Designed miniproteins, single chains, continued (4). Designs and how they scored, part 17

Each design is a single chain, and the fold is of that chain. pLDDT is the mean over its residues in the fold that is shown.

## One batch from the design tools (miniprotein)

Design m12595
Fold by ESMFold2-Fast:
Structure m12595 (fold): chain A 96 residues (1-96)
Amino acid sequence: VRDELIQATRELLSAGAELAELAPDDYREKIIEVMREILTAVDRGDYRGVAEAARKAEELASEIKELYKNDPQVVEAADRLIEAARRVRELAEKMA
């Protein structure tokens, strides 16, 4: 599970970076902040913190997807982040 969480976190960071490149400055800052929260929580073994930060990533990506629903690149990037964040959250919840 720990190795799976590390791999899932790497996938989340990749998806977050992709969405951040496409997002306006205010959303980019929020994405970076959430990714930083996840990394800090993972580094500390704070699995509850990882799950909460991953949930925030899901919510943020869903908000961006709805606002930019007519932009296929943004929708794809947001969907990848939602999927990766959900996986990280589920794995972290099992370790909490």
Scores: mean pLDDT 85

Design m12596
Fold by ESMFold2-Fast:
Structure m12596 (fold): chain A 86 residues (1-86)
Amino acid sequence: MKATIKLSGLTPQQQIAMALMAIGYELEGYSTTITIDGDTLTITLEGLTDEQIDELRALAEDYKEEGYEVTITEDGDTLTIEITKP
């Protein structure tokens, strides 16, 4: 499966934390693309297992509990998670 995570309105510290997470996936051998445009961070991951997709869903739920607006869209083999600070 492919996952795209888009984060907007993050603090610099939160952007660093998410970038470190993406680097972790890259070090594990997954195809990882990171794009930064102002306060928006986009992470694209390919070759994910079902367990890793579940971990990303749990991450999205954690952000939702912290008061972020979270949208999860699934289309075929692609999971898109959009996280925006309200």
Scores: mean pLDDT 77

Design m12597
Fold by ESMFold2-Fast:
Structure m12597 (fold): chain A 84 residues (1-84)
Amino acid sequence: MKYLSVTFGGLRSPEEAAAFTKAALAELDKHPNVVSAVAISYEAPDGSFVVHVIAKLKNATDEDIEQIRADLDAVAARFGARRL
């Protein structure tokens, strides 16, 4: 069993961070290799918001992990967020 940990920054409000978290977890639910996922959001020192996404993976290849990262990056782009 493997874990994928990705961090996204550039979210401008707690509401935007919550909406991004919901969208990111919904995207992860579509992947058959994702067993479970959690996200943690917090305020950065500059007043922006950061979301850490942690996914537990089973039977995931490197290509599967790259696809999951790409799909999360696409979600982040919709919110103007970026992977750190």
Scores: mean pLDDT 85

Design m12598
Fold by ESMFold2-Fast:
Structure m12598 (fold): chain A 69 residues (1-69)
Amino acid sequence: MTPEEQKLLEAEILYSLGLMAYSLGDYELALKLLTEAIELLESMKNPSEEAKKLLELAKERKKEVEEKL
């Protein structure tokens, strides 16, 4: 696994956990997890199309969470 592939996997896990936290009403935890996923994805020097799509989805979900806080 390359460092970039590992970052994508970690971001996918953080994104999924963020969505789960949001579904459970833990908006503060959801915001933290989604922010960490975004930071990992933005740290990529050569992001794949999958990473770019996940970044867009994570940013939209973060906005939804912020509206609940």
Scores: mean pLDDT 86

Design m12599
Fold by ESMFold2-Fast:
Structure m12599 (fold): chain A 96 residues (1-96)
Amino acid sequence: SAVAAGAGPDGSVVGAGAHGDAAAVTALGPGEAARAAAEAGAKAIGGEVTSAGETAATARGPGDAAVARAAAEAGTKALGGKPAASRPPGAPAGAA
């Protein structure tokens, strides 16, 4: 299984994983932030938000480990956090 995660400045976190050809995103934090992260993740995996609560939200859809990683990155950005994206070594010195 592949897992990717990120966090927002308010302590919100988002994690994503893939099992077979199914991807899931889970976000934890204030309900609004968790919902936004799960919604962004759902969009990235081509799925939908399946559960939304006051401190957690979950999205599911088709996808593999790469899709789950992209979903966690999208969710992290929705939280205003820093994505844990892997870059190829030797990429040009462009500041992001």
Scores: mean pLDDT 69

Design m12600
Fold by ESMFold2-Fast:
Structure m12600 (fold): chain A 77 residues (1-77)
Amino acid sequence: GPGLEAALAEFEAAAERALELAREGRLEEARRLLEEAYRRVRELLLRTGAPQEVLDALDARAEAVRREMDRIAAEQA
């Protein structure tokens, strides 16, 4: 439904913003932004009965962004 697609688009915007913050050395703010967006979107998907493949895709994307943040943090250390 329209709320689902909007929520997924907002998650992607938050993920891109979080990676930008991480590249600027604002790692704690980046992680907070990602986790807040992930929690909010995942709860909405569960509440609206999204198919498991959509939940799996969101989980995989969030994990990929977390790994990229860890890589950025390691390179800045």
Scores: mean pLDDT 87

Design m12601
Fold by ESMFold2-Fast:
Structure m12601 (fold): chain A 73 residues (1-73)
Amino acid sequence: TSELALLATKVVGLLQEAGDRPLSPREIAEKLGVSEEKVREALDLLHQAGVIERIREGDEVLYRLAKDPVEPG
């Protein structure tokens, strides 16, 4: 989907600018001027593709570019 692919590209750009700082779907939505629902669709696509990781921070789930390998132990 063209619109979703463009949004995913913008989300990746924003996460690259944030570096190691994880972002909430709400913050991403506010910065890009799109609905939180659409941002969550793009984040789901990126997570399934292995481009981003999910980080639990209190009651929220935050997202960051997948740069650190998850080591099993």
Scores: mean pLDDT 78

Design m12602
Fold by ESMFold2-Fast:
Structure m12602 (fold): chain A 64 residues (1-64)
Amino acid sequence: AKRVLVVGAPTEELAREVARMAIERLGADEAIPLVGATPEEVRELAREIEEQTGLLVGLAGARV
C-alpha cells in the first residue's frame, strides 16, 4: 500500500519543504500540501483519504 502524508502549513513554501522532507526522510510515497488549513481540516482530509483509498496516511505540519 502507498504511504501518503498530509501536510498543513501557513505558507506554500513551508508546506512544500515539510512535504519534501517527509518523502525523503520518512519514506512517504506522496505528500499533499494544505496551505492555510487548520489542524482539524488536515485531520479530516487525511481520514477521508484513508477511508476512500485504504492507503496509510500520516499527518505533519508546523504549529505556531
Scores: mean pLDDT 66

Design m12603
Fold by ESMFold2-Fast:
Structure m12603 (fold): chain A 76 residues (1-76)
Amino acid sequence: LAEKLLSLSPTEQRVLSLLLTAGRPLSAAEIAEALGLSRSTVSRALRSLEEKGLVVRIPGDPPLYAVSPELVEAIS
């Protein structure tokens, strides 16, 4: 787990930190607005975090993103 966190890009770290601090699912639009990043930058970071198992996508319109349950349990 720590190795995965240390290998994150600065953008991935910022996105993950926001999701942890918010404590609720956020859309890519909400994350982009909160961090002052482009939607494409946030979407790329979210995809990478999802592939690493650190974030889960919740289906919907728009889709929402949350910290993975496994990560929440590991830091709780």
Scores: mean pLDDT 78

Design m12604
Fold by ESMFold2-Fast:
Structure m12604 (fold): chain A 56 residues (1-56)
Amino acid sequence: GPALEAARRALAAVEETGSEEDIRAAEAAIVQAMNRGDVAEATALGRRLAEVVRAL
């Protein structure tokens, strides 16, 4: 849905910029997708975000 798509775009922005602002936006977007019922895919995006942040 739109929330999950927004979470994917926000994660892509973190991969491009590595900025704290984009990381916070990606965390918020992932939580929003989870709250809308996309629990499995949002959880996978959260794990990927943690990996990307650790590699920065």
Scores: mean pLDDT 86

Design m12605
Fold by ESMFold2-Fast:
Structure m12605 (fold): chain A 64 residues (1-64)
Amino acid sequence: SELEEAEKELERVDEEIAKLQAEAREALAAGDLEKARELWMEIASLTVKRMLLFEKIRELKKKE
């Protein structure tokens, strides 16, 4: 279903964000500020996508 597909996409996005957050923390600890910045920009983009997916899922759940 469309709801299941959206929920699976959200799961994938959450997994990607978690991986990038771990990489960003590692880069920051290593003093690689340029790499940390790049990773944080990618996290920001995915966070917006995550918010849109939450809105979509909420709307789909209202459809009986």
Scores: mean pLDDT 85

Design m12606
Fold by ESMFold2-Fast:
Structure m12606 (fold): chain A 69 residues (1-69)
Amino acid sequence: MSSVEVLEKALEYAKKAKDLDELERQLVRLYLESQDYEAFEKIGELIKSAKDMEELIEKLEELIREEKK
């Protein structure tokens, strides 16, 4: 699985999750599946900096755009 695919799956989980706890459970499962430390380091930084789920989704979309370059 590519780092871009990991980020795109994280974005889908963020859009579907009702709260941060559900998102964190989905992200743990994704991490175990992908073993992509670099992608999860970036995701963790975004979670730490985001004020809410809406801002997290926006930042994930921006990160995915940068990674596709």
Scores: mean pLDDT 80

Design m12607
Fold by ESMFold2-Fast:
Structure m12607 (fold): chain A 63 residues (1-63)
Amino acid sequence: MSGRLLAAIQAAAEYVGPEAGRKAARMLFDGASVEEVARFLASIPGVDEETARKAAQAAADAL
């Protein structure tokens, strides 16, 4: 579990940075949907909807 979670954090962090990437990966691990996580990331200043979707999907694919 720790290795997959770390991979998910790193995948998301490439798009949205380490703090947002960690939150995205934790939300997915706790059962949130990719769409829900993408919506959360898009609410962060400087993160557009396309970047948010890519980050959420990359984290989910790595998890």
Scores: mean pLDDT 83

Design m12608
Fold by ESMFold2-Fast:
Order: sequence, then structure tokens, then C-alpha cells
Structure m12608 (fold): chain A 56 residues (1-56)
Amino acid sequence: MEEAVEKVAQALLDEANRTGRPLTEASAREVAKKLGIELTDEMLEALRARGLVLPD
């Protein structure tokens, strides 16, 4: 799980830097799909705790 969170976090930062897209739950799900990672609620909470996904 930790490794999957790190992968999604890095991909989110790379995506935001490349495209200027906001760091949101939708963006996190999009990059997780590209990586073949199933994004769980626990992973989303970890990303929010790191400030990498905006709270709803």
C-alpha cells in the first residue's frame, strides 16, 4: 500500500507540473488508472494527509 501511495503521489505531482491540472480526487483516480493501481479510500486519505489531494 505505501509503495502504491508513493507512485500515485509522484504521478500526481508530475501530472500537475506538466498540465497545470488541480490536485483533486478526480486527478488522483485518473493517474492511478494510468498506473494500473486500484485507488482505495485509505490511499486517498494518505494523499490528503500529505496535502497532495484537496479535501472535498
Scores: mean pLDDT 73

Design m12609
Fold by ESMFold2-Fast:
Structure m12609 (fold): chain A 92 residues (1-92)
Amino acid sequence: GILRLIGGTLGLIGSYLDGVEIKVKVEGRSATITLTGATEQAKADAESFARGLEEEGADVEVKVEGDKVTIKARNLSDTALGILKNLEKSLG
């Protein structure tokens, strides 16, 4: 739900400040979030964020390849879309 989405967002911001490269791309009601150089904590926070999006009704796919994490989300709620648009402006 919303609390998990907020918690995951704060975790991702923390990882970005710790030097993890995070890119967010929003297109319509879909978004792609890519982490590069992800720590184990960043991977856990990305999974939490993805689950938060799913609980808010989004269709979410998560792919982990070494230190790279890719989250693809579709059918974003207005709340989730607002969060992701703010992340896109702030992080990439």
Scores: mean pLDDT 83

Design m12610
Fold by ESMFold2-Fast:
Structure m12610 (fold): chain A 66 residues (1-66)
Amino acid sequence: MYVPTPEELGDALARALRNPAVAERVRQAVMEKTGFSQETVDALAAGTASPEVRREVGEKVLAANA
């Protein structure tokens, strides 16, 4: 069974947030599973989030699925 690293998951989420067809759904799911604000999720989509924030989002999403 494949377990992505926090960095890999963070990158995948950033890509999904840049896809208009799924962006809103992904934003909602990330906010619900991690508790991060809309501002943090928007920063990920824009590529303005720090590397630490991107890693933390990946870690929390991974933990929420454990």
Scores: mean pLDDT 73

Design m12611
Fold by ESMFold2-Fast:
Structure m12611 (fold): chain A 84 residues (1-84)
Amino acid sequence: SMAQRQAKVRLLIRLEISYHGIQKTLENLDAKAKTRPLSPNEQGVRKVLEENLETLQKRIAELRASLSPAELRQVQAEIDKILG
């Protein structure tokens, strides 16, 4: 149904925004690691975020494969609007 298609579009937007946030957090941790050793807690957070990023990449790829080019353009337009 159209409602199910739109739900997939909204889900992909949410997952892509989450991916961007995790990637930015990991980049910040990597920047910190260049100035000092990471604490055990920071190392644990990095590992969990890296694992979450891999799972998220797989889910994003599966959703992208299930959507049309027009739906993917709609997703990208909304991401660009939110992330600027």
Scores: mean pLDDT 90

Design m12612
Fold by ESMFold2-Fast:
Structure m12612 (fold): chain A 56 residues (1-56)
Amino acid sequence: SEEQAERAAEEVRKLGEENGVSKETIDRLAQAVRRAVEAGADPEAVVEGVKNYLKQ
């Protein structure tokens, strides 16, 4: 849903800020997450994927 996509994107922005990620990368990740959730991806799975990516 649009609400789930918005929430997932917002969570990714917070994770990026907490991990010192550049604004450009945060914007790109947030948009990709929003698009994935809107396309029917599980919001929790997508956010977890981003979290694991940022830990590298």
Scores: mean pLDDT 81

Design m12613
Fold by ESMFold2-Fast:
Structure m12613 (fold): chain A 67 residues (1-67)
Amino acid sequence: NAKKAVEIGKLYYELGDYEKAKAAYERAIELDPNYAEAWRNLAIVLEKLGKLEEAEEYRKKAEELEA
């Protein structure tokens, strides 16, 4: 489920495996596109990967869902 995918993503993020964290958060969004935490965590990972423009777009998406 989406919550489990976010949990897996957080574990990869703590290990410094940002590409695997990204894949896990993308999976969470596939399972639940309205899961704001998944969008927020994906934005953080994209920032770590140097994809600043994509990170900003996904941060805004998370903010919209949390409103």
Scores: mean pLDDT 85

Design m12614
Fold by ESMFold2-Fast:
Structure m12614 (fold): chain A 77 residues (1-77)
Amino acid sequence: MDKKVLLEMIGLALSLIGAILDGDKERAKEILKEILKLAKESGDKELQEFAKKMLELAVKEGMISEEEAKELLEEYL
């Protein structure tokens, strides 16, 4: 795993947690798009699985719908 890509992914995950705590659905969705793009561009299966777990968290916390999560997965992974 590229150390720089890993650090960027950690930063995005922390930003997502912040958006969830603030209840900012628009910001959470934009951060999720960035997480998915980074995971796809990395070609790293572990980062792609992590990105999927971040989508699952966002759905569980009510930030996005199941349908929006499916659309994001189809578009970015």
Scores: mean pLDDT 84

Design m12615
Fold by ESMFold2-Fast:
Structure m12615 (fold): chain A 101 residues (1-101)
Amino acid sequence: MKLEELEEKKEELEEEIEKLIEEIRKKLKELEEKGINPEKVKELKLELELLEGMYALELGVYESLLKKNPEERVELLEKLIERLERFLEELKKLEEKIKSL
């Protein structure tokens, strides 16, 4: 059945998202320490904090729903994967904004 494939895909996406968040965080810290475009760096840092909060919320909601309805695991995983893929695209857009500084 598709369950193992979906769980592996979830783990891959979480790893990629968390790695990209850390890379963006490091880049923003370096720009802040060098005094490069302080106002824009502040805005992008706030955008990252919002995205990190949204990511944590999506995972928390998934875990809560799974505990209540374990029979819906496949459907919940499919929906989470779709949301995580969209979230990864938003992080990539944020990374491009940082490159434009």
Scores: mean pLDDT 86

Design m12616
Fold by ESMFold2-Fast:
Structure m12616 (fold): chain A 80 residues (1-80)
Amino acid sequence: GTMEKIISKFSPPVKELLGLTSANVKLDEALRTRLKLSQGPAEKAAQYLVIKAQSSAGPLTLADVEAAVKAAGEPAALVK
C-alpha cells in the first residue's frame, strides 16, 4: 500500500528511531510515542515526512526527521 512505500523510503536509523517495522503503524502515532510530540505537532511532522518521501529520490535521513519536527514548531533536539 501507499504507507508501505513511504516507510520503505525511510533509512534504517529513522525506522529504528520511530519503531517503524510494518505498514500498519500510523506515522503521527509513532512520532507521538517515540519523540513525545503532542498530537498537533506530530500530525504536522508526519505530513512533512509523507510529502518528503513522495518527492525525494533518496532515503529519508535523521536530518529529514529533524526538519519535520522543526517545521511542526518543536525543537530538533527531540531527535537523538
Scores: mean pLDDT 76

Design m12617
Fold by ESMFold2-Fast:
Structure m12617 (fold): chain A 124 residues (1-124)
Amino acid sequence: LDQKIAEYQKLIAEDPENWRAWRRLGMYLAQQGKYDEALAYLEKAMELELKRDPKNPDPYIRLGEFYLHLGKYEKAIEYYEKALKLDPRNPEAWRNLGQAYEHLGKHELAKEYYEKAISLGLPP
C-alpha cells in the first residue's frame, strides 16, 4: 500500500459515510490498474451517496463513465439508463448513452441520443 491509499483509508476511518473519500480511493485504485478493487470502493461511494440523496443521478453517471472507459459498453448503458430514469432531462447522460451505442456499432441509435442531448442544451 502506498501513501495515497493510507491517506484515503484514514479519511474513511474518521468518517465511514464520507462518500467522497470512498470515491477518491476508488478512482486512485483505477489509476493504478486495480479495477476490481476500484469498483468495490466506487460502488460503496454510490451506496452512501444514494442513501443521502436517493434521487441523485450523479453516482450512476460516474459508474457509467467508469465502465465506458473500461470498454464495458453494455454495463455503461445500464448505469446511464438508471441515471436517466432519475433525471430524464440530463443532457450529459444522453450524450454518454450515444457514445456507448456508437462503440457498439449502433450508429442510428447513437445519433438519436446525441440529438436528444443537443435538444436538452449540449452543443452539437
Scores: mean pLDDT 85

Design m12618
Fold by ESMFold2-Fast:
Structure m12618 (fold): chain A 61 residues (1-61)
Amino acid sequence: MEREAAISVTAAYLQAVGAELEGKTDVAKKAMELVREAINEPDPERQLELAQEAIDLASKA
């Protein structure tokens, strides 16, 4: 895994957990699904896209 992709996926996971702790369960669940998809994505560029989508979604919560 590229370092940048790994950092972004980790940030996305932490943002999703934060949203869940604030009671924003539906947004947190969707963000976690994107994080799971990013972890299983072999393409680093697509992995970054999925991680960023998760971050944006969780941050909007």
Scores: mean pLDDT 76

Design m12619
Fold by ESMFold2-Fast:
Structure m12619 (fold): chain A 63 residues (1-63)
Amino acid sequence: DAMEAIQRGVDNVVTLNQGIAAFKQGKLDEAIRLAEEARKRSEGVNPLLVRRAQELIERAKKA
């Protein structure tokens, strides 16, 4: 269903944005968890979102 695919894409972007907000607040474990969730859900659907989630995970692990 195209509508469900669009909604899932929006939800994945929201999840990544929540991860970015957690990272900015110093909640590194929360940022990693949210970014991993966004990455996993976006595999095969949105390669750009997967890449951005991977970047956030690496940044949070290095911080």
Scores: mean pLDDT 81

Design m12620
Fold by ESMFold2-Fast:
Structure m12620 (fold): chain A 98 residues (1-98)
Amino acid sequence: DAALPMMSEEIKEELIKTLEEAKKLFPEAAEDLDLIIKAVETGNKDITVLAAAVVVATTEDEVAKEIARLVAEAAGAETDEEARKKLEELRETVRKLA
């Protein structure tokens, strides 16, 4: 399909919710996570993957780096099922780091 590389509304909303919770748990990562949240709000997979990759490459915060890596995997997933699996890995990682 010649569709734009957009994530489903469900995946977008769940990513935003997970990242907002992560911002509350890890205030030091909040600026990096806010950048990713803004990218996720566009719904565009490529923009989200690029924003997450920038955070991975530039952040000195290990929590922000790990979260960004998993967001890139979730947003870069070819199917909603794979995206949901990566989103669950992200949620588990946020819980483990808290």
Scores: mean pLDDT 83

Design m12621
Fold by ESMFold2-Fast:
Structure m12621 (fold): chain A 74 residues (1-74)
Amino acid sequence: LSEKVKKTLEELKKKASEEEQEILDKAEEIYKTNPELGEKIALQVYIALQLKESDPESAKKLLEQAKKLAEEAE
């Protein structure tokens, strides 16, 4: 991961719930072996966090999808 992406992920983890933080940690680990999948999972969590207050239903769906992708990688 680039320095900018690492910093963004660290900042997101501070605002994220324990569950969201766990998914982000898995995404970072997956990125080391499968960058496309890791980035996709991280991006879905990022978008979900942005939508959390304005569109909680879409945020929940994105988080569930990110969690499923992370689980399927292991």
Scores: mean pLDDT 75

Design m12622
Fold by ESMFold2-Fast:
Structure m12622 (fold): chain A 98 residues (1-98)
Amino acid sequence: MSEKQLEEEIAVALTLMQASVTIQMIERGAPREEVEEALRRVTRAARETAAIATDPEDLAALGEALRELVEAARKAGLGDAPAVKELERVAEEIERRV
């Protein structure tokens, strides 16, 4: 494995973990402000990860995780938040690459 491939694997794993933690935060009823900040962090991490990602399977996994996070946020009544709309936009861009 090259250093670049290892960097991609780490970036994907960390972004998937951040998405999962944010879903748990939503399910636990965390304050809207904290959830929106977490959504912004996931969106930034996803963009940075997608910029270096070359493996279609990594991009597919990332896109799926972001879609699950968008769905969780919408079910919690956060679908109107700019952070959720931006996350959905990033998910769509990633999905177009696979």
Scores: mean pLDDT 86

Design m12623
Fold by ESMFold2-Fast:
Structure m12623 (fold): chain A 60 residues (1-60)
Amino acid sequence: MDPKVFEAEVLESLGRMAASLGMYDLAKELYRKAAELYREAGDEEAAERAEELLKEVEKK
């Protein structure tokens, strides 16, 4: 497994937890970092998913 994909998955999970706790600024930072790591790893589908999660939090 690509270590960047693994790190991005961990950050995405932490972002989901932060969002559920109302910590939207932290969730945005975590989702943004996850999307960057997915793109660096070449996982465009996962990067798009993380960007959609970021957009959802930005609406709050």
Scores: mean pLDDT 83

Design m12624
Fold by ESMFold2-Fast:
Structure m12624 (fold): chain A 72 residues (1-72)
Amino acid sequence: MEEELEKLREAALKARDAINEGRATSQQYLAQGKPAEAQAALRAGMEKAVDEAVKITGSDIGARVELAPAPA
């Protein structure tokens, strides 16, 4: 149980890092006047976050809920 919780926590942290990195890269592209590239960077970060979470935990249910992908 503890090992499973540690894996889930690690997956969540890696997913957050991927999203944060995508956001940081997006900000760099915006500063360069490349809004399309910035948008692509954000999406890539989200996709990487899902992949990292699924890879570590072997379960995508929590990762999907955590991502909340709909922009409204």
Scores: mean pLDDT 70

Design m12625
Fold by ESMFold2-Fast:
Structure m12625 (fold): chain A 100 residues (1-100)
Amino acid sequence: GSMEEARRLLEEAERLLERAERLLREARDAFKQGNYDEAIRLAEEARRLAEEALRLAMEALRKSTDLETIKRAIALALRAIGLIYEADLLIEKAKKKQAE
């Protein structure tokens, strides 16, 4: 049913966010080592995964009627927005370093 679909979407969103968080950590490590091309590549991939997770969390929110699932969907959506923002900042910073 709709609640089971919402829970599956949130489980997929959480898996995507875990992958995005790992890629963003790897991107920060690459940036610290001066590998700006790799930092941009990893951060762009993390951003794409976080955008997909946000889409799934928002879809789950639309399908949710119970407070627990609604809270989980909002929490995952906020995590995704934060990761997109952090990835964008790292990409901008890495591009500025490449131009120096």
Scores: mean pLDDT 91

Design m12626
Fold by ESMFold2-Fast:
Structure m12626 (fold): chain A 74 residues (1-74)
Amino acid sequence: SPREEKIKQILELLEQAEKYLKEGKVKKAREKINEASFLLDEMVREGLLTPEEYAELHERIAEIYRRVREEEKK
């Protein structure tokens, strides 16, 4: 389903962003987290997520985004 495909894409993008952060590739991590955030916003507009699913994905994106921003300030 489009819903399950998009959730899988977000999770894969989160995995890639975490891997890039561990490797010190901050710009690539930023690109992946921006893509994940964009897909999450699309899913919200399409009504594809439960409140619980949204909260979990949003929190995971926000945590990685915060780490990217801290690395970018150096």
Scores: mean pLDDT 86

Design m12627
Fold by ESMFold2-Fast:
Structure m12627 (fold): chain A 81 residues (1-81)
Amino acid sequence: ALEAELAKAKAELKEAAKELLEAGAEYTFAAIKRALAKRLGDEEELEKAEKELEEAEKKLKEAEAKYKEAAAKLKALKAEL
């Protein structure tokens, strides 16, 4: 039934949204750490923060892709109503 598929798609979107929020928070904190290290002139902390930011950016990109896919699936199912 279309309603069962809609319920499943909504659950998947909710999960993807949680992952996106978590990845976004990690990215924001990593960016702040990098900015702080740069302002303080701490080259060792800056290098560490830049690696952390790169990893956070990768996670955010993956979470954004998953969210976009889940949102598109829900939109397609709603269009069949």
Scores: mean pLDDT 83

Design m12628
Fold by ESMFold2-Fast:
Structure m12628 (fold): chain A 72 residues (1-72)
Amino acid sequence: MEEARRGLELVEEHAEELKARYIALGASEEEAEELVRLGIEALRAAAEGDEAKAQEYLERAQALIEKIRAKL
């Protein structure tokens, strides 16, 4: 659980850099923002012990990544 909390802090601290990296990999600005948001929400759910909710956010992120890959 502490690992998820630490991960959340790191992602929040580096959110802008992560967004820029996703854009460099072919994501739109909106898609990059959504990917960062989904990652933060997944880590938050995991930190609260809600593994089902964390998995739901990860599945949404995976679907968005597949959509981005499909247009490249």
Scores: mean pLDDT 76

Design m12629
Fold by ESMFold2-Fast:
Structure m12629 (fold): chain A 63 residues (1-63)
Amino acid sequence: GAMREAAKAELRARMEGLAAAVLAAHPDARAAVEEVGEDTFRLTIEVDGERHVFEATVEEYLK
Protein backbone atom coordinates (compact mmCIF):
# COMPACT_ATOMS: atom_id res chain seq x y z
CA GLY A 1 0.00 0.00 0.00
CA ALA A 2 0.95 3.66 -0.32
CA MET A 3 1.90 4.04 3.36
CA ARG A 4 4.24 1.02 3.25
CA GLU A 5 5.88 2.34 0.07
CA ALA A 6 6.38 5.75 1.74
CA ALA A 7 7.94 4.10 4.83
CA LYS A 8 10.17 1.99 2.55
CA ALA A 9 11.35 5.13 0.72
CA GLU A 10 12.00 6.88 4.07
CA LEU A 11 14.03 3.94 5.45
CA ARG A 12 16.09 3.79 2.24
CA ALA A 13 16.69 7.57 2.34
CA ARG A 14 17.86 7.36 5.98
CA MET A 15 20.33 4.59 5.14
CA GLU A 16 21.57 6.48 2.06
CA GLY A 17 22.03 9.57 4.26
CA LEU A 18 24.10 7.58 6.75
CA ALA A 19 26.20 6.15 3.88
CA ALA A 20 26.81 9.68 2.53
CA ALA A 21 27.85 10.92 5.99
CA VAL A 22 30.36 8.06 6.36
CA LEU A 23 31.82 8.75 2.89
CA ALA A 24 32.14 12.47 3.71
CA ALA A 25 34.05 11.66 6.93
CA HIS A 26 36.11 8.79 5.39
CA PRO A 27 36.91 9.42 1.69
CA ASP A 28 38.54 5.98 1.26
CA ALA A 29 35.45 4.20 2.62
CA ARG A 30 32.90 2.35 0.50
CA ALA A 31 29.19 2.20 1.25
CA ALA A 32 26.17 0.58 -0.41
CA VAL A 33 22.46 0.37 0.34
CA GLU A 34 20.69 -2.70 -1.07
CA GLU A 35 17.21 -4.20 -0.88
CA VAL A 36 18.01 -7.78 0.18
CA GLY A 37 14.51 -9.09 0.87
CA GLU A 38 10.85 -8.09 1.02
CA ASP A 39 10.90 -4.65 2.71
CA THR A 40 14.44 -5.37 4.05
CA PHE A 41 17.40 -3.06 3.43
CA ARG A 42 21.11 -3.67 4.03
CA LEU A 43 23.69 -0.95 4.54
CA THR A 44 27.26 -2.19 3.99
CA ILE A 45 30.15 0.07 5.03
CA GLU A 46 33.80 -0.79 4.40
CA VAL A 47 36.21 1.51 6.25
CA ASP A 48 39.79 1.04 7.52
CA GLY A 49 39.80 -2.60 6.31
CA GLU A 50 36.69 -3.47 8.34
CA ARG A 51 33.26 -4.42 6.99
CA HIS A 52 30.14 -3.33 8.87
CA VAL A 53 26.68 -4.60 7.89
CA PHE A 54 23.40 -3.14 9.16
CA GLU A 55 20.00 -4.56 8.23
CA ALA A 56 16.58 -3.07 8.93
CA THR A 57 13.01 -3.91 7.95
CA VAL A 58 10.23 -1.48 7.06
CA GLU A 59 8.10 -3.29 9.68
CA GLU A 60 10.52 -2.31 12.49
CA TYR A 61 10.32 1.38 11.48
CA LEU A 62 6.51 1.43 11.12
CA LYS A 63 6.13 0.74 14.86
Scores: mean pLDDT 80

Design m12630
Fold by ESMFold2-Fast:
Structure m12630 (fold): chain A 71 residues (1-71)
Amino acid sequence: KKEIEEAEKLYEKAVEGFERAHLLTPDERREMAETFEKAAELYLSIPDLKEKGEELLGVARAMRAGLEAGA
């Protein structure tokens, strides 16, 4: 239950940031990627929400790859 509440809060924060992803500074995008990673870890720990966790992990990885490619 506590893990679900934490995952939901991180997910909501990540979704809000994702909508503004291309308006963010590199530092803000990095924080967003970290938020998605934390949300993904929490969802992956919940059997019924594993697919959602994998999706969020993919988004976080894509954001990090974009930061690295931009240099």
Scores: mean pLDDT 71

